# Ledger of designs, part 67: designed miniproteins, single chains, continued (4)

Each design is a single chain, and the fold is of that chain. pLDDT is the mean over its residues in the fold that is shown.

## One batch from the design tools (miniprotein)

Design m14468
Fold by ESMFold2-Fast:
Structure m14468 (fold): chain A 75 residues (1-75)
Amino acid sequence: MITVSPVKVAENDGEKIYAAVAHDADADALTVVMYNEKGEFIGEVAVDRAGNGLPLSPEAVEAARKAVEEFLKKK
């Protein structure tokens, strides 16, 4: 089961970055996706709870991406 965090907003050099974290309970993996304010995808990473890199799960990536894209559409 994949659960997605509320979208987080960070600012770097006057540009806003939008991030969501998908937690895959079956893999015990955290997948982070990042978008800029224009709705352009800028990056993704999967880590365990200690911050060690993990293979990306397509299902977790898609869930997190969808959350950010839906957030940006409501903005």
Scores: mean pLDDT 77

Design m14469
Fold by ESMFold2-Fast:
Structure m14469 (fold): chain A 76 residues (1-76)
Amino acid sequence: DKKELKEKIKKALIDSGVPEKDAQAIADAAATLYELGESPEFVARAVKTALISLGYGDQAEAAAKAVKKVLEEFEK
């Protein structure tokens, strides 16, 4: 379910220190990329780039790793 995936990505971003509003927007984009067939690695790199561009550079690597883990575990 797209909704479940989106909520798990959002939680991973919030747990990494991203504010809820930006976490929601990034989770929506990340879930869309994944559903379009992009790899967990590609989606994680896109999330990292988005976070850096929004000023969350300090959180970006940890948040991207957490999102990658969510995507890899979602298919199991």
Scores: mean pLDDT 85

Design m14470
Fold by ESMFold2-Fast:
Structure m14470 (fold): chain A 79 residues (1-79)
Amino acid sequence: MKEVEVEVEGDLGPVPEEAVRLAVRAIARRLTDPEEIEREATAAVRRVYASYGQPDARVEVEVEETEDKLRVRVRVTVG
């Protein structure tokens, strides 16, 4: 199983960074295709934000695969 590295940046508003990291890690550990991980992780982070009353938060996810790990970068803008 590849190590999953999650980077969270931007304006998170009321949502804890750990909640975002947990949602992304759950997706990245289950899936292997970077495009599918990007799509499913974006949806998962949006669900987290909706649960905190921020359904309009802008979420961008990028996935980079290396030999040893997947790097998932999440950028959030609350406004």
Scores: mean pLDDT 81

Design m14471
Fold by ESMFold2-Fast:
Structure m14471 (fold): chain A 60 residues (1-60)
Amino acid sequence: SEIAEKLRKLKEEYEKLLEETNKILLDPSATEEEKKKAQKDFDERKKELEAKVEELEREM
């Protein structure tokens, strides 16, 4: 169940990342540059998390 625990933590991390990114994207006072940076950072981090999830799922 160690792999299942790691998978759960990665999903929670992804949910937090999504929430934090949406706060910036939905902020009417945020600049277009800030929103583009937030989207880029989200895409990079999401890709890393998805790769880790896929690796763990192959071991389950």
Scores: mean pLDDT 81

Design m14472
Fold by ESMFold2-Fast:
Structure m14472 (fold): chain A 87 residues (1-87)
Amino acid sequence: SKKEEAERLLEKGKEAFENGDYQTALDYYVKALELDPKNAEAWYLAGQAAEKIGLRGDAMSFYLGAALHGKGKLAREAFEKFIELSK
């Protein structure tokens, strides 16, 4: 299913991020979001990867996506990241 493929891509992105390959991580997270655009965790992780490589505007958009699709702590932390980057 699209959700299972999105989860596989998300895990590949996490592995790339852990290895310091933030561009590859972002590429996998974006592919996961194309398949499952409601996955708040994928939005948040894409924001972190974009922030690591200096893509401030993209990071803001990804964090806002995480805040809109997320719940509780994840949504709050994502919105706080969005506000911080908007300064």
Scores: mean pLDDT 91

Design m14473
Fold by ESMFold2-Fast:
Structure m14473 (fold): chain A 60 residues (1-60)
Amino acid sequence: DIDEGMRRIVLGVLKVIAKEYEKRGDFKMAEEYREIVEEGRRENLSAKEIIERYNERLKK
């Protein structure tokens, strides 16, 4: 299913971004990205829903 594939890609990208923030010493941003990843996994959110949550939480 293409939606499942996109979900995995989005979660993977956010996880990589979290690790990059951690390497920079920005532990607060790393934690915020990790929380979105955890929510996406726990609630079985679609790729679109994960991106919407990212925009609402981190861009607003």
Scores: mean pLDDT 82

Design m14474
Fold by ESMFold2-Fast:
Structure m14474 (fold): chain A 77 residues (1-77)
Amino acid sequence: SAELERLDEEVVEAGRALLEAAKAKDKEAVEKKEREFREAVERFVEELRRLGLEEEAEEARRVAEGLLEKLLAYAKE
């Protein structure tokens, strides 16, 4: 679906922005990009659930949470 592709692209872009903020060790940018990433993931997960893809939605959430934990740990070092 075009909507699912758009939302997936938004998650990728938000994750990329968070990674760049983490690399820069910019705490303000990391906090802002973390919020944007969480919001993008939530929209993607809700669209998967709307399409009846519950298992895929739970897997996407788990993968996103794991990535977020790694990026936030990296930003702190």
Scores: mean pLDDT 86

Design m14475
Fold by ESMFold2-Fast:
Structure m14475 (fold): chain A 97 residues (1-97)
Amino acid sequence: EELLKKGRELLDQGKYEEAVRYFEEAIKKFGEDNAEAWVELAIAYLKLGQYEKAADYLVKATERMEGAEATSAVLRAVGLLIDQGDEEGLKLLNEKL
């Protein structure tokens, strides 16, 4: 949880590469079933403009979530891209989901 918290703080600061490292460590430490870590990693890669990686990690997250949690994760990613006016990212994410 501390790794996820620090990663989110780094995302808020615009330090996306550092945030990725913390979320990757969270996955290694807490296991691949930590869906929250996959969501945060996807968001960090969206911020970095790495849309294919972001989509792949979001799929990994949603495979480990059910119902409202999976929907919320997808809406967070889509909302981010809409807010940024990122039509290319939206297209790539939609093609993967």
Scores: mean pLDDT 79

Design m14476
Fold by ESMFold2-Fast:
Structure m14476 (fold): chain A 58 residues (1-58)
Amino acid sequence: SEKKEELKKEAERAGTLAVIAGHEEEAQALTQEALKAVDEGNFEEAEKLIKEARALAE
């Protein structure tokens, strides 16, 4: 439960920063896939997608 809450928060944060950086469409797609992975219990995939979204903001 705590890990799901943490990853969902990280996914939304990473997506928001990527949108601000000008990557709106890609950020939305990565955020949706990350949230889906969290809900499915696939934390490894969720962390990978969050990292990709964060990279867009850098």
Scores: mean pLDDT 81

Design m14477
Fold by ESMFold2-Fast:
Structure m14477 (fold): chain A 66 residues (1-66)
Amino acid sequence: AEPYLTGGKILYNAGDYERAIAAYESALKADPKNAQAYRNLGLAYEKIGETEKAEEYFKKADELNP
């Protein structure tokens, strides 16, 4: 199981996007090639209005899982 990725998804579904971002960042520290963590970071940043960061993370996710 990816505990940080799972925890981040729970926080995202609860609407706690900033804590979800922190959890997804922890997932990337554990696994820097986790395409799903990059994709979820993009979604969370999009929810808080950080559109440029969201696009950057979506691009990184696509590079790892084309």
Scores: mean pLDDT 82

Design m14478
Fold by ESMFold2-Fast:
Structure m14478 (fold): chain A 59 residues (1-59)
Amino acid sequence: SDNREEALKAGNIGLDTARKARAAGLSASERLRLMVDAIEATLGKPDSATRHVDPPAAA
């Protein structure tokens, strides 16, 4: 079973995302959203290798 490796990877990504968001001065809700998105991307599409993020539709 390699679920342990998956969990470790997701945890590291979440932690790194939180640290970067905090350094950027983002709100708690925005930090949480980014963490969840990063973890979902890791666990939901581990082999997608998209590495491409569209810009937000915010304007």
Scores: mean pLDDT 67

Design m14479
Fold by ESMFold2-Fast:
Structure m14479 (fold): chain A 79 residues (1-79)
Amino acid sequence: MKLTEEELNVLETLEIAGRPLSVGELAEALGQSQSTVSRTLRRLEAKGLVRRIRGRVDLYEITEKGREALEKQINELRS
């Protein structure tokens, strides 16, 4: 699976955090706009790599598929 740099950075941040994060938390962690992060999260959700947890503030968490994609991409870069 081919991840963009933005997609890779979002997945890595979620994995390191070990918890669901809001768009605002991801934007602050990545130094990106909420609009950019939201767009990236929509692409990742469409690919099944993150899951949206609906609430007063929507949170996003990495899926098992997302962890597998992240690990494969990192291993490809190391190889």
Scores: mean pLDDT 82

Design m14480
Fold by ESMFold2-Fast:
Structure m14480 (fold): chain A 55 residues (1-55)
Amino acid sequence: MRFEEIPPGSVLQTFPKDDTDLIAQLQALYPEGRVVQLEGIENLVYVWHPAIPAP
């Protein structure tokens, strides 16, 4: 997936492919989010849309 394919207003968290604990935590907190591989990015990215504005 390319950066330009990410929906506007989405939050992105990058993480190493072997950080399964962080992936599980993000999926628990943001179940509507998804793990994606972006072209040009070595790490995986978790993408979600926050229900409440970031502080």
Scores: mean pLDDT 69

Design m14481
Fold by ESMFold2-Fast:
Structure m14481 (fold): chain A 60 residues (1-60)
Amino acid sequence: MVTIKVEVSDPEKARAAAEELEAADPGLKVEVEGNTVTITTDLGVAAAIGYALRVIGESL
């Protein structure tokens, strides 16, 4: 299990990014606290990095 935290520019972008990830993979554990998105996956480090990059892309 790998956990990555991504801080984005504002809470609305954090929420939007989390909703996009949850829509793409309903089994993925995504948590939002303020402008921080926390992603937990059991698929390993490469998958976790992929999800983090997705959050960064959606928040730009």
Scores: mean pLDDT 75

Design m14483
Fold by ESMFold2-Fast:
Structure m14483 (fold): chain A 55 residues (1-55)
Amino acid sequence: PLSPEAEKALKEYREKVAKEYGPELKKLDVEKAQEKRDEILKELDELAEKLKEEF
C-alpha cells in the first residue's frame, strides 16, 4: 500500500486532472478525447505502481 502522503498526493492529482482537463477534453473529437483520457489514466496507474515499488 502507498503511504498516506502518497495516497493523498495521488488523489489530489486525479481530482486536478479531472477538473482542469475535463473541459479541454470536450473540445476534442470523441476519439481524441477518449485517447487522451486513457493516456492520463495509464500515467496515473504507472505512477501508483512506482510509488508502491518504493515501499
Scores: mean pLDDT 69

Design m14484
Fold by ESMFold2-Fast:
Structure m14484 (fold): chain A 82 residues (1-82)
Amino acid sequence: ADKKKAIEELNEIKEKIKKAKSIDELTEAGGELYEVMVKYLPKEKVEELQEKASELSSKATSLEEGKKALIEVADEAIKILE
């Protein structure tokens, strides 16, 4: 309903992802990303982005690769809302 608020919340989560110091913190930020996507995006788009996040995260072998994966998902969510 409020796409501007959704984009602002997604940008805040991107900053949390960038600041994550551990896999646990990154997992927490990923959970927040999923909650925002469920709240503001159509179910079909949430399912597509969740599958992409799972694929990218399963290939990530480092904290930095995990951050890149979640940032890509967040950026795709923002593009859907624009």
Scores: mean pLDDT 82

Design m14485
Fold by ESMFold2-Fast:
Structure m14485 (fold): chain A 91 residues (1-91)
Amino acid sequence: MTLEELLAELRELAERILAKTPPGSDVYRLAQNLLAVIDALEQSTDPETQKALLESLIRQLRDLVAKTTDPEFQAEARELIAKLEEYLSKL
């Protein structure tokens, strides 16, 4: 899996959370923060900065799993954490 494919899956998850979650909730705010990190990753040309942003993304996804009550969002976030950790292990 490429970084582009991972970021696309993350963006889709974040956008679905924003569509289904009340504005101003912790989960809604986390989805907004995920999109901001994705945008920063897409603009980054420095490998060390990309690694730090990917690690931040994993931490935010773990927080999302803890705070969301939606089992589908929990499952998808856990799958994305595993994929991101695998990607980081190859850097």
Scores: mean pLDDT 86

Design m14486
Fold by ESMFold2-Fast:
Structure m14486 (fold): chain A 111 residues (1-111)
Amino acid sequence: AEEYEKRIKEDPNNAEAWLNLGKVYRERGDLEKAIEYYEKAIKLDPNNAEAWRNLGLTYYALGDYEKALEYFEKAGELGDAEAYKNAGLVYAKLGKYEEAEKYFAKAEELE
């Protein structure tokens, strides 16, 4: 954590450092800080699929399935097969099994 905070002080445009700081705060259970730092990473590098997936996972942890699906779709469009798998699991949890199967198929196509 301190290493990423130091990197951000030296270069506030380091998207990877913001992404990693978001992961640290999510692991600590500070979901609001995690969202803030993932959003900073995405603003600096909107093509970072991992940042979009982690934002989706954080909203899923908050119970905001609509936002989780939105961010997983964005990550999947950027080539993240895990994000499409996560979207499929959310659809299955919501009882939308046809959508779940479609997203699992999209994930397999990327693998």
Scores: mean pLDDT 88

Design m14488
Fold by ESMFold2-Fast:
Structure m14488 (fold): chain A 58 residues (1-58)
Amino acid sequence: SEAERLRRQQEESRRLAREIADKLHDIGVDFLEQQLARNPNPVVQADLARERAALAAE
């Protein structure tokens, strides 16, 4: 049915959006880790800890 087709399309869109968001978050964490390795900075350390906590909390 049309309703079932639309539901599947929305589910697929949600799945892709989650996948993209997760990948972008991973890239952000990697960037912060690289910055911290080059120049230790307590602000960057706090940001990285917050990002890791957000990942652990879902």
Scores: mean pLDDT 73

Design m14489
Fold by ESMFold2-Fast:
Structure m14489 (fold): chain A 66 residues (1-66)
Amino acid sequence: MTVEELLKDPRVRALVEELLANPGKTITVPAADREAVYRAVAVLEHMGYTVRVRELPDRIEVELIS
């Protein structure tokens, strides 16, 4: 799946934009949206960014590091 195809998902696009607007800030996402989180990470890493992901039982914490 290409980056362009991943960005067609509104959840993925919204999370990518939120992370880019808030570098170094931890964004909390419900565990039910895990797929959107990992798709957003794939987009950002393809663009050359480094993302930290921490999985918790009820949520996922995501941070754009660099």
Scores: mean pLDDT 82

Design m14490
Fold by ESMFold2-Fast:
Structure m14490 (fold): chain A 101 residues (1-101)
Amino acid sequence: KEELVEKARELIVKGAAALTDGNYDEAIKYFEEAVKLAEEADPNSPLVAGAYLLLGRAYYKKGDYEKAIEAFKRAQEVAEKSGNKTLADEAKRFLEEVKKK
């Protein structure tokens, strides 16, 4: 499943570039596909948590706060299951920020 992980990482890079350029719909599509491939490889990996975190950020930038909350909750859940405290804490911070909107 190395190819799935490599493809997911490539999509994350493309999504991050689209997000930086303000192309939020394009970023969302890349991150959604990255999530699917990362979950197929290992559903509880830090890569899945990272992809959900980026998906949440893309929805947040677009102003879709409900979908951003869902993505950040998934990022936190997977990060906690994978033992990645840094990603879990980052997801919690974004959840607190989006709930203020």
Scores: mean pLDDT 87

Design m14491
Fold by ESMFold2-Fast:
Structure m14491 (fold): chain A 66 residues (1-66)
Amino acid sequence: LDELRKLAEELVEEGKRLVEEARTKEFPGREEVLKKGEELIRIGQSLLEALDNGDIEWLLKLAATA
């Protein structure tokens, strides 16, 4: 589970970086980068919450849909 926690943390950090870049700089595709960043943050936070709460059923459902 340590690898999954690290992946979740990386998703949140990468998402935050993308959102910051999209808000502070203007470039073609900025809106798509902003959306991707927000999605990564949401996914990462959901994973971290499931791991912290010991929500094994949620983790099993995630694995089943992958």
Scores: mean pLDDT 74

Design m14492
Fold by ESMFold2-Fast:
Structure m14492 (fold): chain A 68 residues (1-68)
Amino acid sequence: SKEEIREEAIKLVQEKTGFSEEKAEKIVEGAKTLAEKLGREVAIQYLVRDTGLSREDAEKVVELAEKL
């Protein structure tokens, strides 16, 4: 379900960054919006820059966010 995918993405951001659930939720929502408007690669680059996630982890977060 979309709810399960959203929870997986939020949990991944929290585990890799130490951010709060609220901040991780906003990051996932932002990744979805960026991917839809500017494409996957731009979303990945913004996520790496803004969160410090590795490229591999950012790619996974964007992949999950695109399914929402």
Scores: mean pLDDT 86

Design m14493
Fold by ESMFold2-Fast:
Structure m14493 (fold): chain A 66 residues (1-66)
Amino acid sequence: MEEYIEKARKLGEEAARAMLAGDVDTAIRYGNEARKLVEEVREKYGDEAAEKVIQAFEDSFAETVA
């Protein structure tokens, strides 16, 4: 589980950095990777685990943009 949280945080940071650079297309690609990760985690560990992955992405994105 921790590996998925860490990957989600990295995807959030990369998406935020792409947005800050004005590279919206790259930010969308990282968002799509995060969406795939969320679905994988939901299937394997359930909805609560998937929610934690979503939160990790969102928190990391917000922290990077701030």
Scores: mean pLDDT 85

Design m14494
Fold by ESMFold2-Fast:
Structure m14494 (fold): chain A 79 residues (1-79)
Amino acid sequence: GKEEVLEELKKYYEEAKKKAEEAKDEELKKKYEEAAKEIEKLLEEALTTPGSSVYFDALEKAKKLMEELKKEEKKAKEE
């Protein structure tokens, strides 16, 4: 339910924050820091806005954001 979606959003937030701290590339670090802020806003929206679509949309956005950054991280290793 909603509680499980909120838990998953929190895990994405924690992952983004950890990757920002561990990142050796300055650009990648800034991108993960920005992602953590965006996911934090999505988590707040999911907590404060009624409706099942809101928290599922928040989860989808967080997942997509993290997937894009993981692709960027892989690309940086090849460049």
Scores: mean pLDDT 79

Design m14495
Fold by ESMFold2-Fast:
Structure m14495 (fold): chain A 86 residues (1-86)
Amino acid sequence: SIKEKIKEELKKLYEETKKKLKEELGIPKEELLKRLEEELERAEAEKREDTVLEVKAVKYLLEDKEGPAIEKVIEALAKKYEEALK
């Protein structure tokens, strides 16, 4: 029950954050995605594993991915939040 409520609130927060990023960033989404793809290629070539994970997370958020990709991210966040409440 509480985990389901956290998931619903995180989905709302995700949508709100996505809108704010589009409105507050001086760079269009498509241009940001190109820069992220360039950074991802560079980070992989340089073996910066932490940067690779961070770039992928931001790219998924900006690509407005639905279904499994977003659900997995939301579930991971909900799990961390649930663990913090213990």
Scores: mean pLDDT 64

Design m14496
Fold by ESMFold2-Fast:
Structure m14496 (fold): chain A 70 residues (1-70)
Amino acid sequence: SPLIEKKEKEAKELEEQLKELEEELERLKKEKADPIKIAVVEAAIAITKAGLDFLKEVIERLKEEEREAA
């Protein structure tokens, strides 16, 4: 399905973004950066994880609909 393929691509993009944020958080912690800056990156990670989990749920529901239509 083109829609499932598109959503899987969006999920990969969010996974890449999450990896970059996690790497930035590790660098900030090693550098003992400002606690506010660390908190902002941690918040961005939490939001990105929630968005990725929701998108994965949407993909699974779309796959179920295609299986039921067959």
Scores: mean pLDDT 84

Design m14497
Fold by ESMFold2-Fast:
Structure m14497 (fold): chain A 122 residues (1-122)
Amino acid sequence: PISLTESGGGTFSEGGSATLTSKLSGVDMSEYWVMWFIKKPGEEEKFLGAIDASDPSRREIAPEYQGRLTLSVDNANSTATMHLSNLKKEDSGVYIARLGRISNGVPVPLSFRGEGVELTVE
């Protein structure tokens, strides 16, 4: 079965930075986009950014995260990483990686998702 497992969560200081990683198994990650989302209580999952694992120069970053969010992939180790700088209290939430594909020129998430990892900004 395909699985994604996020790590790197915890409690971080406002103004600092955090690095979160998703480990993929049961799939060739290089065939997909890896998409990152934040989930907060009572809210829908919010898109943060996506990276094309077949060509990691191709990235889509949500406007509010431009300049703060960096995405990378390591196909040899089946890992995708997000780095978030200049942390704000509103960045607190559960961060989830999902596999995606392009549809009509836009990354679209598939049903394959991780359980998420919690990030708290104090």
Scores: mean pLDDT 87

Design m14498
Fold by ESMFold2-Fast:
Structure m14498 (fold): chain A 98 residues (1-98)
Amino acid sequence: ASELAKRALELAKEALELAKKALELARKALETGDKKLIEEAKKLILEAEIKIGLALIELGVAKLLGDGDEELMKEAEELIKEAEELIKEARKLIKEAE
């Protein structure tokens, strides 16, 4: 596997975990009205979006070089899509909690 494809997958996994935590905090903020949970959820969303951006750069370079593990690249793209969907839901809950 290329180092770029492997790095993209690692970044995508990190982004997904951050997105999951952001969604959990957003749900809890909606239930409790705790504004500190809103701010923490926003921070985790930002960190997840940064990692998604970095993963997309690594995937783009791997594709341009034609030396990427297609299976690892596909897995990274699928995890990025999952993270983006969770971020979208978390942002919706944050707006409702505000």
Scores: mean pLDDT 86

Design m14499
Fold by ESMFold2-Fast:
Structure m14499 (fold): chain A 57 residues (1-57)
Amino acid sequence: SAAEEKEKEETIRRIEEAAKKYNLPEEVVQEAIELVRKGELEKAQNLIVRAIIETQE
């Protein structure tokens, strides 16, 4: 649906913004984006949160 596609695009945008802000590894960012495209938004967000925590410690 159009709403689901917009949510995926918005989630990818947020992931890319977090990647730039926290200097996240490219491999993690790419994996998270692929999860979003597959509709696994929660897994993608959890992966990014884990990466941010590791970067900020």
Scores: mean pLDDT 83

Design m14500
Fold by ESMFold2-Fast:
Structure m14500 (fold): chain A 66 residues (1-66)
Amino acid sequence: SLREEALRHASEGVKAYQEGNYKEAAEHFRKAADAYRQLGTPGELERADALRQAAEGFYKKAGLPP
């Protein structure tokens, strides 16, 4: 399901961040955000927005375009 996909990517993103893998963290948080956006409730859209912001920040830390 989209919810399971979102949770998996969020978890993998946190793990990548803890290991200093900012690019991998950004990619996972972006995928989690996309899944939450597709679910479409106000709470899920807020989660998507937060995860998208996190991904943008991590892309910048990796020296990549956000």
Scores: mean pLDDT 84

Design m14501
Fold by ESMFold2-Fast:
Structure m14501 (fold): chain A 88 residues (1-88)
Amino acid sequence: SALEELEKKAEEFEKKGDKESAAFHYMTIGMILFGQGKYDEAREYFEKGIEIDPNYVDAYRYYGLMLKMAGEDEEAEKYFEKAKELEP
């Protein structure tokens, strides 16, 4: 499936030490799962992306946006604040 191919790509980038590309692919999986209503699975992938690249600003923004769409405004704001702290 497309999700399995994205997971494989994420793992390949992670193995190569390309943290940004690995995080991007995990975040993409999370966004797709969220769009499917699979919120718990989506959260796991968002958190994995942030764990792999804690400096990937867009990962915090994407996760924050998805939390806001889920009605978790207070948690979303914390991730937007983290993104702002990491901006130059």
Scores: mean pLDDT 83

Design m14502
Fold by ESMFold2-Fast:
Structure m14502 (fold): chain A 55 residues (1-55)
Amino acid sequence: SPLEEEIRRVSRELDRLVAELAATTDPEERERLAEEIGRLNARLHELQRELDAAR
């Protein structure tokens, strides 16, 4: 389903950002990555709720 495809896409992006955050020592870049991760986590929770409602 389109929702499951979007969930997979967001999950892959989160994995990349988490790995990048783990490798990053720059405080400003860490802050930006943490904010992006937070936004994608919120999006992932929203998509999961939509998928559950569609089941």
Scores: mean pLDDT 86

Design m14503
Fold by ESMFold2-Fast:
Structure m14503 (fold): chain A 60 residues (1-60)
Amino acid sequence: SEIEKRAIELARKYVEEQGLDADTAALVAAMELYEKFGVSREEAIRAGKAARDELKKRGY
């Protein structure tokens, strides 16, 4: 989904620019989607989990 793609992109930026691990970066991305982009809590949680799994699959 578009929200999952945004979560993955945000989490990847946090890893690359701030040196966060994949789990923390995915959590921060999910929080930003919830707080700044008006995504529901449930959808932000799902997107964060998808971003975490995708980053780990990519070797982050």
Scores: mean pLDDT 84

Design m14504
Fold by ESMFold2-Fast:
Structure m14504 (fold): chain A 86 residues (1-86)
Amino acid sequence: MEAEVQALLDYARKLAEETIKLAKEVGDNELIQKAQDYLKRAEEAAKKSPEEALEDVRTAVAGIGRIYQEAKDLLEKKKEEERKKL
């Protein structure tokens, strides 16, 4: 139980931290809030029964992953626009 759920939760925390960092560089407060909301869901889900916890944490990880990709794409676009100002 705990080992798989804990590993996914640790991954969710790390992914959320990286996502929030990227969202801050982009200046998108909505992406920061979404990442924090998914992380909170993962942490609350991890306290439930192993079967439900595993699925709910996986869902939260997928959500954070989508926000991470969106933040990364926005950051790359912003850096490209800043490069053109040289």
Scores: mean pLDDT 79

